# Designs tried in a protein design run: designed miniproteins, single chains, continued (3). Part 29

Each design is a single chain, and the fold is of that chain. pLDDT is the mean over its residues in the fold that is shown.

## One batch from the design tools (miniprotein)

Design m8987
Fold by ESMFold2-Fast:
Formats: C-alpha cells, structure tokens, sequence
Structure m8987 (fold): chain A 103 residues (1-103)
C-alpha cells in the first residue's frame, strides 16, 4: 500500500504532467477542469487505504467547488490552469497534515 508521502508525490507528479499537456495542447478552460477532475478520480481509485481514500474524496469535492468558482470568474485557460495546480498543491498539503493527525 502506498504511504501518504507516496500518494502526495503521485498526485503532484500527475498534476504537473497534465498541466504541461494542457499548456502544450492549448486546452479550453472546460477541458482543463474536466481533465484535472478525471485525474484526481483516477488517483483516488488507486488508493487502497480507506482513510486516505476518504480524505482525498472530501478534498476532490472541495477542488470541484473551487474549479466551478474559477471557471465563472476567469475566461483565461492559462490563469485557470495555474490556479487549479495551486489548489491541488494546497489540498495535498492539507492531506499530509490530516494524515499526521491520524498518527
């Protein structure tokens, strides 16, 4: 089973890869949001620890609400991409803090 640190590293690796792909392929703001949400769903599905899965499921809901707000407030795909990467980094830090509290 991956450790919390391994899950955190995997999330950031996959988010960086999809962010670069979005920039290279000039995805629309809607495509960026959809692809980031799908990527998080795939990471969550790979988590075998039920407590870590529950934490990331809750954080995915927070991310979806953030993405919906950003999508209404900005028409710039590049700005949206950078904001979504920042939000996932923030949520990843919250995951690590919550895991430490379970120890």
Amino acid sequence: MPSAAEIADLVMERVREISLEAKRNKWSKEEIVERFLRELEEVIASITDPEYRELWTEMREEFEKFAERVLKESDDPEEIRELLVGEIGYLNTQFEKKVLALS
Scores: mean pLDDT 83

Design m8988
Fold by ESMFold2-Fast:
Structure m8988 (fold): chain A 61 residues (1-61)
Amino acid sequence: SVAAEASRLAVEAFELASAHPEEVSPEQRQRMGEALELMAKGTEEDYRRAKELLEEVLREM
């Protein structure tokens, strides 16, 4: 499901940010926070948007 994919990407992004906090920009942290807020809303559209943001963050790391 999209929710499961977003959750997996969130774990990956936050694990990388924890391992390399100095490599994570303020803009990347903002996008990660936005993704968590979208996931908290719980709609399929919000999960799809959260997934897009997390994929974007992971591509830039």
Scores: mean pLDDT 83

Design m8989
Fold by ESMFold2-Fast:
Structure m8989 (fold): chain A 87 residues (1-87)
Amino acid sequence: MVDDVEVRLALIIITVVLAKEAAEQGDYESAIKGLEFAKKEVESLPVDASAALEHLDRAIQAAKEGNTEEAVKHLDEAGAELSRLAD
């Protein structure tokens, strides 16, 4: 079970990194799609990921508004929170 959660967290973190790269390039469609997928995966985890979810929601909203700076800021925070869950 723990290994399954850690593998899923690693895949979610990779998805968040790819979404950040997409947002930095102005590809908000790919960023939003990746982040919505990441959010659903985080919500399915048997751990309290509320801090990561808050930052993912803010990043999705910023990407929908075309605000790269705000999206990247919240993606960095979400990635940090997800990495703490993997430790």
Scores: mean pLDDT 82

Design m8990
Fold by ESMFold2-Fast:
Structure m8990 (fold): chain A 92 residues (1-92)
Amino acid sequence: SKLMEELMDALINDDEEAIEELIEKAPPEDKEEIERFLEELKALGLPKEVIQELLAEMKAGIQALRASGSAPDLTEEIEEAFKKKIEEARAK
């Protein structure tokens, strides 16, 4: 989760060097997850600025859920929130 948050920060700030470093340092299983996440973002076909906004909102949502003491199984809630933001971005 921390690795994904660091990846989101690097993507939001357009820090390509930090993204490459995170991928290089990641364990093989986390590296596959990161690569899949990046491919999914590319598949959206959205402008870079829109993707950065979506990632910032998703990160804020994750932090809010953690502050509320939510359980570790946040995957479904995060996925639904991200899907909703993608739909909203595509409608613009």
Scores: mean pLDDT 70

Design m8991
Fold by ESMFold2-Fast:
Structure m8991 (fold): chain A 94 residues (1-94)
Amino acid sequence: SSMLEKLKEATEEALEIGERIERVDPARGRDAAAGAIMQAAKDPEKMEEVVEELREIAEGLEKGDPSARARLDELAALGRQHRAGAEALLKVLS
């Protein structure tokens, strides 16, 4: 479906940005990507906004912005809480 295709594209972008975050913060990058994927699945209309927020976090971390770390912590916490759901969603999207 068009929703499934858009979610797949957003998931691929979120995972790519997660790799960028993981280079700076290995413990949180993947969890943050999972959090973004779960938010995109919950609110498909905000899919692009969620991916953009994750990218802004990556850019902030790469520049040493402390405010980006707080935002990363929030997404990583969401990703940890919903890890099984994110993994199940990735299997559907593959």
Scores: mean pLDDT 78

Design m8992
Fold by ESMFold2-Fast:
Structure m8992 (fold): chain A 88 residues (1-88)
Amino acid sequence: ADAVEVEMERLNEEILSGDLDTFAGQLARMVALVDILDPARAEEFARWAREQHKAIAASKDKQLARQQVVEDVTARVRALHKEAIEAS
């Protein structure tokens, strides 16, 4: 659990400092980490991530749309970590 949680936080920092070109690959890596932590939530996260990626592609301001999704990713990662700690 600890190693996965540390890797998720590291990836979230990469997402925060990244760009649109790396975003899809970073989301796929996050889905894989969520699958290790909680497989049931990984499927929901993957569906959500696909919808957000499409929304960014359709946005007039792709950078602003990406920033909103990045904030949502951060919130979801923090919620998953909290739930993992409470389940322990």
Scores: mean pLDDT 76

Design m8993
Fold by ESMFold2-Fast:
Structure m8993 (fold): chain A 76 residues (1-76)
Amino acid sequence: SIEELKKEVEELMEEARALLREYMDRNGLSDDVRAQAEAHLEGLRKKMLELAEKDPEKAREALENLRKALEEARAA
């Protein structure tokens, strides 16, 4: 369902945000860089939620691509 898809989007984006914050903390990145990165993730979250309502098939493809990217980031 679209509601399940939206839940998956929010859960994955929360995982991505946690990973990003961990990376930024370890590397001592500036507040400006942190704010920019957080803003980009929030923008992506909103776009994914809109896509889930407008085109669920494309949203599922984008979600799968994000999952793969997150797995690769954790493996690096």
Scores: mean pLDDT 83

Design m8994
Fold by ESMFold2-Fast:
Structure m8994 (fold): chain A 75 residues (1-75)
Amino acid sequence: MKELEVEITVALLRMIAAVARTSNVEKITEEDIESYEKQIKKLEAVRKEYADNPEVVKAADEAIEAIRELIEKAK
């Protein structure tokens, strides 16, 4: 059902954001940065798929931002 799918998607996106925020930036390698950039592209695809759902869009934007901040701190 759409409601359950949205709740699960939002919960997973929030978990991604939390993991990115708690990651140790000092241990991030160039290969990790490439992997994170690929993950951002996947999250952008999720955002596009659920464009009509503001809760999913917000959670996806938060996850994307958390990963971008992690990459910027590692550079």
Scores: mean pLDDT 79

Design m8995
Fold by ESMFold2-Fast:
Structure m8995 (fold): chain A 104 residues (1-104)
Amino acid sequence: SIDELVAQAVEAIKAGDVEKALEYLKELEKLLEKEGYPLSPEVKEYIEKLEKDKSKLKEAVKLLGLSVAFRLRLIGRDDLAIPLLEALKELFPDDELIADVLES
């Protein structure tokens, strides 16, 4: 379920387990695509490129996590989007974009 996958993604992000976080976020992406909220092909291709470089897995988690959180908000699931954004802020404490999204 979306709820379980978000909880698992949040836990993995907070633990700093970027590989597990990416796996759960990719499963969330598949569910959101099925519900009519897909990633643009260009963004999907960029994330796939980041995944091939182990040094960029953290950036892949950030971009996919933000994209998932944005679409969770679009479907009225702030109850899931906010914990996900808060976990991303913990992983990227100096990222002004994540802080700004949480304040909006």
Scores: mean pLDDT 80

Design m8996
Fold by ESMFold2-Fast:
Structure m8996 (fold): chain A 81 residues (1-81)
Amino acid sequence: MKITAVTKKGDKYIITGTGFSDLAASPGLFFNGKFVTGLTKIDDTTFETEKALPAGTGNVKVVGQGKDGKLVVSNDFAVTN
């Protein structure tokens, strides 16, 4: 699973990437190693954040469970919010 873009949409963010179809359930978004928001699946390459991201510069990471029940973690993706 890989994040390729993070873009602002109103007060929320769109997370674009690959390997999202391998997730069994809606994942969470971590900012600088801490859980900040759940993610709503829009399609197999796109999630929308349920909440705004923390202000400042950091790394985001998508964390969820695969269809095999194992933890799936994305790359770190640098953002400035």
Scores: mean pLDDT 80

Design m8997
Fold by ESMFold2-Fast:
Structure m8997 (fold): chain A 110 residues (1-110)
Amino acid sequence: SFKLSPEIRDLVARATGLSLRAIGYLLEGDLAGAADSYRDLSDTERALAKAAEKDGMDKEFVDELRKSSDLLGALSDALAAGDLASAAELREEYLKSLKKAIEISKEQKE
């Protein structure tokens, strides 16, 4: 049976909390708070990619997590600059990358 490390489980929980926090700030119109939360999420996704690579997870999965991290960093920068058009596009690309990483992870459980 494939078992996720405690490090990966903790990073996934942290990423979930940061994602909800970022959404909360966006709903309140706090772009600076949202930018900071997406920056922390970017750093957490980068740590998750490193932990996944250490655990021998698929290279394509690790590469998609790194891409998600980079997109979150760019999203944070766009929100901090008040560039809502770029932020919307970067959010959609981030969600596509995250969805692809999840699908790859599911294929490895068969």
Scores: mean pLDDT 85

Design m8998
Fold by ESMFold2-Fast:
Structure m8998 (fold): chain A 78 residues (1-78)
Amino acid sequence: SKEGKELRYKGTQAAAAGDLESALKLAKELLEKGDFDGAKSVLESVAEQLPPEAQKKVLEAIKKGKLEEALKIAEEAV
């Protein structure tokens, strides 16, 4: 959807700008809307900005398809 593409773009842009809290809010909205690919993209962008231990845990949760777990780990690391 157009809305899903906009949320993905805004989320990845926020992560790149270091606004991890806004990026995580957008990832949560994508999950609530069922846009798992969009949420994954935003969470991967957030992970790149996290400390190495948190980044590893977020990426492992993403690889397992546990996007809600990945979101919680990232929220705790910010």
Scores: mean pLDDT 85

Design m8999
Fold by ESMFold2-Fast:
Structure m8999 (fold): chain A 83 residues (1-83)
Amino acid sequence: MLEEAKKLTEEDIEEIKKKIEELIPEVAKILKEKEGLNVTEEDLKEHIEYLLENAKKDYGELGERETLLNILKSMEELIEEYK
């Protein structure tokens, strides 16, 4: 994942952020309906922003990029599991 994060351009980062935003409604629905978690779309968005801010603070720009990739991967894997 870190090697992939190093290859990301600023444009790639914007596309990843857009993909994450597009997946938020479906992930929130899965967490609520399939996992029984009382999570709203806004709660999920705030949590993602919190993770990104902390990753950037602790590990710098590469940490933020790696965290973005990990978030996207986790969201895609969750959706693929439940469809």
Scores: mean pLDDT 79

Design m9000
Fold by ESMFold2-Fast:
Structure m9000 (fold): chain A 87 residues (1-87)
Amino acid sequence: DAEREALRAEAEAHGITFLEAPSADAQGALGDALVAEVEALRARGEEWRGRYVFAGVDEATGITEAEALARARESIAELAAELAAEA
């Protein structure tokens, strides 16, 4: 819990939206909603400029919350480095 909250705060400090998916179904729903939002913006000639990191748990493939958080931490570090390079 403390690690999850610290990771969220770190992502937000870098302008990255941290999304949690407690299951594969929740991750799929979040992905579908994001795709729909991007497509709606494109239909209006607008550009989506968000940065997202997912902590996705997948019981079917054995991805635990700890593994999802470890992957999210790596992704946040990579995105933060890319954003710094773009400045």
Scores: mean pLDDT 67

Design m9001
Fold by ESMFold2-Fast:
Structure m9001 (fold): chain A 86 residues (1-86)
Amino acid sequence: SEKVNEILKDIDQKIQQIMQQARQMIEQGMSLSDVLQRVQQLWSQHMMDVQRQMGRLGVPESTKVLEYGVKKLTELIRQIEKLYAE
């Protein structure tokens, strides 16, 4: 649905914002473990907001939204790990 597509776009924007914050934390000399902990905290907070939005809009919890979020978070973590390897 259109509402689901808007939620997916919001997830994409949040991933980009978190990646920018992660790059700044890496430049400041934070450890991989500390950066990943902060990334997971920011992501969990955003996904709670997404769940609240879905409930408010009358959209049941969607497997598609959850799977998309997991895929995007996994890719984000891999990109961060790569930055520490370089």
Scores: mean pLDDT 82

Design m9002
Fold by ESMFold2-Fast:
Structure m9002 (fold): chain A 89 residues (1-89)
Amino acid sequence: STPEELKRAQELAPKLLAELEEALARGELSEEERRVLEEARRLAEEIRRRSRSDEELLRAAEALRGGPEVEQGAAVLLHLDLLIRERER
Protein backbone atom coordinates (compact mmCIF):
# COMPACT_ATOMS: atom_id res chain seq x y z
CA SER A 1 0.00 0.00 0.00
CA THR A 2 1.04 3.60 -0.47
CA PRO A 3 1.43 5.29 2.93
CA GLU A 4 0.13 8.60 1.61
CA GLU A 5 -3.11 7.06 0.32
CA LEU A 6 -3.70 5.17 3.55
CA LYS A 7 -3.05 8.30 5.64
CA ARG A 8 -5.46 10.32 3.50
CA ALA A 9 -8.12 7.64 3.88
CA GLN A 10 -7.61 7.56 7.65
CA GLU A 11 -7.93 11.36 7.86
CA LEU A 12 -11.01 11.56 5.62
CA ALA A 13 -12.97 8.58 6.93
CA PRO A 14 -13.85 10.10 10.35
CA LYS A 15 -15.13 13.30 8.71
CA LEU A 16 -17.15 11.42 6.09
CA LEU A 17 -18.54 9.04 8.71
CA ALA A 18 -19.51 12.00 10.90
CA GLU A 19 -21.31 13.61 7.96
CA LEU A 20 -23.17 10.36 7.25
CA GLU A 21 -24.15 9.97 10.91
CA GLU A 22 -25.37 13.58 10.93
CA ALA A 23 -27.50 12.94 7.83
CA LEU A 24 -28.98 9.82 9.43
CA ALA A 25 -29.71 11.72 12.66
CA ARG A 26 -31.48 14.50 10.74
CA GLY A 27 -33.58 11.92 8.89
CA GLU A 28 -32.37 13.18 5.52
CA LEU A 29 -32.04 9.65 4.14
CA SER A 30 -35.09 8.03 2.58
CA GLU A 31 -36.08 4.42 3.26
CA GLU A 32 -34.60 3.54 -0.14
CA GLU A 33 -31.29 5.22 0.76
CA ARG A 34 -31.17 3.34 4.06
CA ARG A 35 -31.63 0.08 2.16
CA VAL A 36 -28.75 1.00 -0.13
CA LEU A 37 -26.55 1.72 2.91
CA GLU A 38 -27.40 -1.72 4.30
CA GLU A 39 -26.50 -3.32 0.96
CA ALA A 40 -23.26 -1.30 0.88
CA ARG A 41 -22.37 -2.62 4.33
CA ARG A 42 -22.91 -6.20 3.14
CA LEU A 43 -20.78 -5.53 0.06
CA ALA A 44 -18.06 -3.98 2.23
CA GLU A 45 -17.96 -7.13 4.37
CA GLU A 46 -17.56 -9.32 1.28
CA ILE A 47 -14.77 -7.14 -0.11
CA ARG A 48 -12.98 -7.15 3.25
CA ARG A 49 -13.12 -10.94 3.43
CA ARG A 50 -11.64 -11.23 -0.06
CA SER A 51 -8.99 -8.54 0.42
CA ARG A 52 -5.67 -9.77 1.72
CA SER A 53 -4.15 -6.32 2.22
CA ASP A 54 -5.11 -2.74 2.99
CA GLU A 55 -4.05 -1.75 -0.52
CA GLU A 56 -6.51 -4.18 -2.11
CA LEU A 57 -9.30 -2.97 0.17
CA LEU A 58 -8.58 0.69 -0.57
CA ARG A 59 -8.46 0.01 -4.31
CA ALA A 60 -11.81 -1.79 -4.12
CA ALA A 61 -13.33 1.12 -2.19
CA GLU A 62 -12.16 3.59 -4.84
CA ALA A 63 -13.69 1.42 -7.57
CA LEU A 64 -17.13 1.93 -5.98
CA ARG A 65 -16.90 5.69 -6.48
CA GLY A 66 -19.53 7.12 -8.80
CA GLY A 67 -23.28 6.65 -9.13
CA PRO A 68 -25.58 8.43 -6.69
CA GLU A 69 -23.38 10.35 -4.26
CA VAL A 70 -24.99 9.07 -1.06
CA GLU A 71 -25.06 5.42 -2.10
CA GLN A 72 -21.54 5.21 -3.52
CA GLY A 73 -20.13 7.39 -0.75
CA ALA A 74 -21.63 5.08 1.87
CA ALA A 75 -19.95 2.07 0.25
CA VAL A 76 -16.59 3.85 0.17
CA LEU A 77 -16.97 5.01 3.78
CA LEU A 78 -17.73 1.48 4.97
CA HIS A 79 -14.70 0.12 3.11
CA LEU A 80 -12.49 2.86 4.57
CA ASP A 81 -13.85 2.20 8.05
CA LEU A 82 -13.00 -1.49 7.73
CA LEU A 83 -9.50 -0.62 6.49
CA ILE A 84 -8.90 1.70 9.45
CA ARG A 85 -10.22 -0.82 11.99
CA GLU A 86 -7.93 -3.55 10.64
CA ARG A 87 -4.92 -1.22 10.67
CA GLU A 88 -5.56 -0.11 14.28
CA ARG A 89 -5.71 -3.63 15.71
Scores: mean pLDDT 53

Design m9003
Fold by ESMFold2-Fast:
Structure m9003 (fold): chain A 56 residues (1-56)
Amino acid sequence: MKEKVIKEGLERMDTYSKNIPSWKKYLDMMRPDAESVAMMFSFLDTMEINSKPKLL
């Protein structure tokens, strides 16, 4: 199931990287690591709560 965590996390982060080019840098760094992807997922949730960066 680690592959599912990575896949789902990467799909969501890919959406962000298209709208926010800075997120592509994080994806390039963290893509091969499921734990890193989960961490970034949590970080994205925090940013959405505070800043709502969906339209960046």
Scores: mean pLDDT 58

Design m9004
Fold by ESMFold2-Fast:
Structure m9004 (fold): chain A 85 residues (1-85)
Amino acid sequence: MEAEKALLEALGKLLEEIEKLYNSNLTEEQRKKLLELLEEYSAKLEALAAQAAASTDPAEVAKLYEEAVEVLKKATEEIKKLLEE
C-alpha cells in the first residue's frame, strides 16, 4: 500500500497545480506547452498502467507505481515551470 499512497499524494499535488491554472490567464504559447505536457505524461502513465495490469508480480507492480509517482512529480514540476514563465 505504500506505493499506492505515494501515487495518490503525487496525483494530489498535480491536481493542486492544475487547479491553480483554472483562474490563471495563460498565453497561447503556455496553453500549447500545457497540452503537449499533458499528452506526453498521459501516454507515459497509460503505458505504466498497462504494464501493471499485465503483471502478476506484486514487486513489479510496486516498482511500476513508483515509476508512475516519478512521472507525476515531473509533470507537476513542468507545469510549475510553465506558470513561472
Scores: mean pLDDT 77

Design m9005
Fold by ESMFold2-Fast:
Structure m9005 (fold): chain A 105 residues (1-105)
Amino acid sequence: MSEEERLLLEAEIHRGLGLIAYSLGMYELALKHFEKALELLEKLPENKRGVAETLAEIGEVLFKLGKYEEALEYYEKALKIYKELGDEEGIKRVEENIEKVKEAM
């Protein structure tokens, strides 16, 4: 296994654990796992989509924790990457989540 393959696998495991924690309402644990996944993915030079997805997942957890300003910051970072990638579906999902955060403020 290459170092890049190992980092990607570890990031995928942490994202999976974060999603499980999120589904169980364990938002602080979910945040910890998504932050670890982001740290690992940022070491990979060409995994911009994985970074954008993980940033959006962190934003969603922060929204659930009532940290609205921080949630917006992470969603805006994800949106920038999705726009660079031309990912219309990613853009729409993040814009919808930004609107939900603003409605809750």
Scores: mean pLDDT 89

Design m9006
Fold by ESMFold2-Fast:
Structure m9006 (fold): chain A 69 residues (1-69)
Amino acid sequence: SMEDIREAVRTLGLKEENVELVVEAADGDTLRMGRIILALRRKAEELGVRLGDLPLGTVRRIVDEVTRA
């Protein structure tokens, strides 16, 4: 369910606004959700920050890149 997906994303430590953005973009597609999460983790590692510390603008850009491909 969308709530189960939201909870799974929330456990990664993302801010609530970023959780909703990711959940809406995935739109129930588990493979798309996996690609988004992987891309966000790679960006957090590149920047040397935790997932929860990624700025909203960065999260939105990564989500857009994954969902438009």
Scores: mean pLDDT 79

Design m9007
Fold by ESMFold2-Fast:
Structure m9007 (fold): chain A 83 residues (1-83)
Amino acid sequence: GPVEEALRLIERGARALSDGRLEEARRYFEEAARKAREALDEALRRGPEEADRVSTEIGEAFREVAPLADAVLAGQPAPPPPK
């Protein structure tokens, strides 16, 4: 569904960003944001509890990629994965 699609696009964006493919990463993150909005709209139709769950899951995924985005945009190598 749209949640799983958003998460896959975030993962693909993170990989592209780690590889230094900034333009490709930007396109993946833009598509992920679009799918995230679609997922949230669908979840809101199911109820506030589902909307909160989806918002939290997507928010956590974006938090995970923030250090990669910051490092690569600053011209630094990607940080190592968490242990």
Scores: mean pLDDT 74

Design m9008
Fold by ESMFold2-Fast:
Structure m9008 (fold): chain A 91 residues (1-91)
Amino acid sequence: MESLLKGDLSDEDLETLIAWLETAIAALPAGSRARAEALFNLGALYFRMGKYEEAARYFTEALREARAAGASEEELQTIEDMVRAAEAKAK
């Protein structure tokens, strides 16, 4: 599948976005919805880069934070699906 967003970010731009998200995650309280969302976005960026092992790790952490934040079963299922997708591509 091709998407306009997929080709729009250079490796340098992706590294910059990752650094911003890592800084934001460090500033956000543990168990917050915002932290879970930032971790999910970081996982999605690593997935786009083909860094599937890192993507799986961040999606797993996002799942943990989302559960702590009281996310819905549907939201948790979405994150679990992304963990499985990243793990499948990492092998």
Scores: mean pLDDT 78

Design m9009
Fold by ESMFold2-Fast:
Structure m9009 (fold): chain A 59 residues (1-59)
Amino acid sequence: LEALEQQAQQLSNENMKQAALDYIALARQYEQQGDLQSAQRYRRQAQSLIDSAQRQEQK
């Protein structure tokens, strides 16, 4: 999750950055509760947002 947080912090799009950080927070919460399936889902959502934002920032 720390690596995803670092990637999210580098995003230029504030809305995508906030959404990615929110999904990371949810993934962390579910991981702490032992709900690994929900944690994995939110990790994928965060990664998807980060990947989409980074692709749009490429020339």
Scores: mean pLDDT 79

Design m9010
Fold by ESMFold2-Fast:
Structure m9010 (fold): chain A 75 residues (1-75)
Amino acid sequence: MSEQEKSVLAAAGARVTLDKLGPAGTPKAVATARKVVELGDQGASKKELIKTAAKLAGVSPKTVSREVRRIEKAL
């Protein structure tokens, strides 16, 4: 189930957070936002992708959401 997949990704994100990776506004947040836009174009829920990808990357979901909007505006 997608809920179990999110739980696994959240655990991976917690590990990344322990390494103190990806403070808000980093290039990692931008790369994560690019991936969300790509997957969103395939018809997946953008908000759900932002939360999952942000957890995996260890960055704030708000930062990822902001970068996603920036990319979409540029297109």
Scores: mean pLDDT 61

Design m9011
Fold by ESMFold2-Fast:
Structure m9011 (fold): chain A 105 residues (1-105)
Amino acid sequence: MAAEEAARAAARRQAGVDATIDGLKSLYEYYKKKGYEVEIKINRVSPDEMEIRFKVKAKTKEEKDEFIARVQALADLARGGGVETELEIKEKSDTEFEATLRLRV
C-alpha cells in the first residue's frame, strides 16, 4: 500500500511536468507562427530538476507582455498540479525578454 501510494504520487508529479512541457511546446508553436523570434532550451539539471530557458523577441511591448503572462500562467498551472515551480523573468528591452522556469519533481 505505501509503495503503491508513493508510485501514484510520483506518477502524478511526472504527469504535471509532462503537461507543463506540452503547454510550453504549444506556446512555442503559437508564437513562432506569429513571427516571434523564440528560443526554448530544456535541460535536465538533475534527476529531480528540469530547467527550461526562453529567449523571446516580440514586435511590440504589448506582445512581449502577453507572452510573459502566458508563461506565468503555465508556471501557475504547474504549481497547481503539485510541481515545485520557480520562474525568473529578465526583461532586456520593451520587446525582448529571457525567462528561466525550474520544475522540481
Scores: mean pLDDT 77

Design m9012
Fold by ESMFold2-Fast:
Structure m9012 (fold): chain A 80 residues (1-80)
Amino acid sequence: SMERERQRRIVIARMRLIAVGATIEVMRRNRDNKEFVEREARLAREDLEWTRRVAEALGDDKTVARAERLLAEVEEVERE
């Protein structure tokens, strides 16, 4: 069913946003470990870009906006 596949993708996208939020907090606590922060930032960007594209394809503007905000937060934490 196309509807089940759509619902599955939405759930996965939303779970990834929650997971990335937690990852950003872990990165903030480990700012002095640059290798760890750089690795986690790369993985978070991959998850967020996937989530943004899925949300765009589904017309979920709120999820797109949230993914873009988290991408900005990842970049900010990595710079410090």
Scores: mean pLDDT 85

Design m9013
Fold by ESMFold2-Fast:
Structure m9013 (fold): chain A 87 residues (1-87)
Amino acid sequence: SLEEKIKELEKKANDFEKKADTLEQQYRSLAQQLGDGGRLADEAMRAMKEGKVEELSPAARLYAQYFDANYEIGRLKKEIEELKKKL
């Protein structure tokens, strides 16, 4: 049913939100030690666009994973809203 599909997507979104929170905490901890969170964000965004995420520093990799998780959250929330309009 549409209601069951919405519930499944909401669970997925909640799981990604928990993952994003954990990744943000880990990223902020490492970025604080390195003194430049902005540079790490730029590094991660470039590597994601170029498909070279494996070449990222550990802190930039965490930021890339955090960004990807937030992208998935946004996608899932949009799909949930579209399905709710059909109920």
Scores: mean pLDDT 77

Design m9014
Fold by ESMFold2-Fast:
Formats: sequence, structure tokens, C-alpha cells
Structure m9014 (fold): chain A 65 residues (1-65)
Amino acid sequence: MAEAHALAHHLLSQRVTVDDQTLDQLTQEVVSTAEDFAIGFRLPLSTRLVELAVDVVLIDWRAKN
């Protein structure tokens, strides 16, 4: 979990320019989404699932903003 959070925060900080509060909210959403993918697909929580979650969360966030 802590490793997935650090990776999600790092990947998001490279792809979006937002305030710290928004970045923290997006990071939590990415981690939750990656965990949901891991459960749904019966896969371990991996770097690839975190990367996929970043893409999905940013697509949704851009559609709403």
C-alpha cells in the first residue's frame, strides 16, 4: 500500500500540475482504483496496475474538468 501510494503520487505529479490537496485526492483515487483492479482481476497489486489506474483516473478527471 505505502509503495503503491508513493508510485501513484510520483506518476501523477509528472502528468498534472495541480495543488497539493487535489494531488493527494487523485493519489488516493488511483490507489483505490488499482486495488479494485487487483481484486477484480485476481492479480497482485503491481506497478502496471498502478500505471493503468493513473490513466483511468486522469481520463475521468479530465472529462469532469
Scores: mean pLDDT 80

Design m9015
Fold by ESMFold2-Fast:
Structure m9015 (fold): chain A 95 residues (1-95)
Amino acid sequence: SDKEELEKMIEKFRERLEELEKKLEELKKQKNPSKEELEKLKLEVEILRGLLLIVRGVAKIAGVLTPELEKKFEELEKRLDKLIAEIDELLKKLE
């Protein structure tokens, strides 16, 4: 069903987000993380956030966005926003 396909897409977004969160934690373990690596990670996070917002909007228009799925999108968006904020704080410390 369209709802099952949306649930699969949300799970793929969650998996990709977890990979990006892991990359940030690996960079945080470095005494002097590369500015270029942090900027690349930030771009990857921003792209994922943009795609998530597009998928959420399409799901809303299609009428398949249930309250449960809406909360899953909200959780992923908050985690992406937190990642961007943490990357920005690390970038500030390097300048």
Scores: mean pLDDT 88

Design m9016
Fold by ESMFold2-Fast:
Structure m9016 (fold): chain A 67 residues (1-67)
Amino acid sequence: MSAETQAAVNRAGLAGLDLADATGAPVPQAIIDALRRKADEAEREGDDELAEELRRVADAMEASLAG
């Protein structure tokens, strides 16, 4: 994972924790949702590489939670 992707994942993690606290959603699901929102944002900004990396991280976390 690149340093830029790691920083974005860390920011999404913090945003996911804040979202979970605000909405009562489970923390792992809130982090996954935050990662997907950050990926959509990166894609809109033209950073397709970052968007793809963030989606891969979110998909991996979701797969881990699904069993």
Scores: mean pLDDT 73

Design m9017
Fold by ESMFold2-Fast:
Structure m9017 (fold): chain A 81 residues (1-81)
Amino acid sequence: MTTNFVATGLSKEEAEELKEFAEKLGATVEIHYGEVTTVSASGLTEEQGEELKKFAEKLGFKTKRFVSPVTGDVTYLARKE
């Protein structure tokens, strides 16, 4: 079972900070620059996912935890207001 993290509504600077923090935790990170800048991190433990959630909340994001009914994988979704 894996934990994933997705953050949306980021500035370029916020995206780079989240990427650096997630990579330091050992996650695989992708940034999508588009109409909405998105950072996705995968391969986290649940503890690492909680750390990334706290970091995103410190940046002013609201986070929600989702569990896949098929795989049991956990995804944290962070959004800026």
Scores: mean pLDDT 80

Design m9018
Fold by ESMFold2-Fast:
Structure m9018 (fold): chain A 70 residues (1-70)
Amino acid sequence: SAKDQMLASFRKDMINDLTKITGDEIYATMYAGIGTSDVRTDSVGKSIDDVNSLMTNYKNILIDQAKLIS
């Protein structure tokens, strides 16, 4: 589905972004996976526009958390 493709892109983008911030691909893969699972759960019954907003919010949270440990 379109949402599944969005979630796959979100996970891939988060792995790349978190790896650049932390220098730790294991950290990046783990937290991108957790974040993607959280977005998938919270996206149930939501419109595509709401899912995009949800992804933006989770991306900001994950990036802010990664910066605190770097």
Scores: mean pLDDT 87

Design m9019
Fold by ESMFold2-Fast:
Structure m9019 (fold): chain A 62 residues (1-62)
Amino acid sequence: SLELALLLAKEIAERNGGVISGEELREAGLAGGLSQSTIDAFLEKYGEEVSLEQFHDFLQSL
């Protein structure tokens, strides 16, 4: 679920001082039911180090 992806991303951001790496976001997104292509499109747009706010905004656009 999108809620699960967001919860996992929040946990990662707390561990990393507010940032999420592309690898960690891929793991959270896949666990939350996002497709590989959706995750790759997000990382191409925002880069390899993203904020929780950027990820949340992206999920709201789906």
Scores: mean pLDDT 80

Design m9020
Fold by ESMFold2-Fast:
Structure m9020 (fold): chain A 86 residues (1-86)
Amino acid sequence: KMEAAKKLAEEVRKELLEQGYSEDAALMGGAAAALAYLDPEEAEKLVEEAKEEIEKLDLPEEVKKEYIEALEKGLEAGKKAKKEAE
């Protein structure tokens, strides 16, 4: 289960990088996917908290949107992978 979550995180990170996301955004998306694979309910709460923290950061609006989109894509990928494994 931990190995599968790590592999999913790496796959999602690579996909986001290929789509042109930054390394930081891709890492966030991968982490969200791994968390959602292990515990989708807890991952939803953590992603919502992460979005609120990102909105408070002194970053350009486009960077904030990139981070939030990566987290959302990661969350969806992790939830889908967990559903397919069950």
Scores: mean pLDDT 83

Design m9021
Fold by ESMFold2-Fast:
Structure m9021 (fold): chain A 77 residues (1-77)
Amino acid sequence: MADELYKKGVEAYEKKNYEEAASLFEQAGDIFEKNGDYERAAEAYRLAAQAYFDLGNLEKAVSYVEKAREFRKKAEE
């Protein structure tokens, strides 16, 4: 479930396993998005962006910041 992937992503991030954390947050965000849970999708994508910044992958970090902003806007209507 997306909640389990999100939790595993948080645990990976706390251990500084940023690549694993980014992948887990991406997967959680995609599932939340598919289920119409835009608030949790935005949060997951925001954390994926943070993990990519910590990895030095600025291109993906910027992409996920934009995606998180889009879904946050959808959640707020």
Scores: mean pLDDT 86

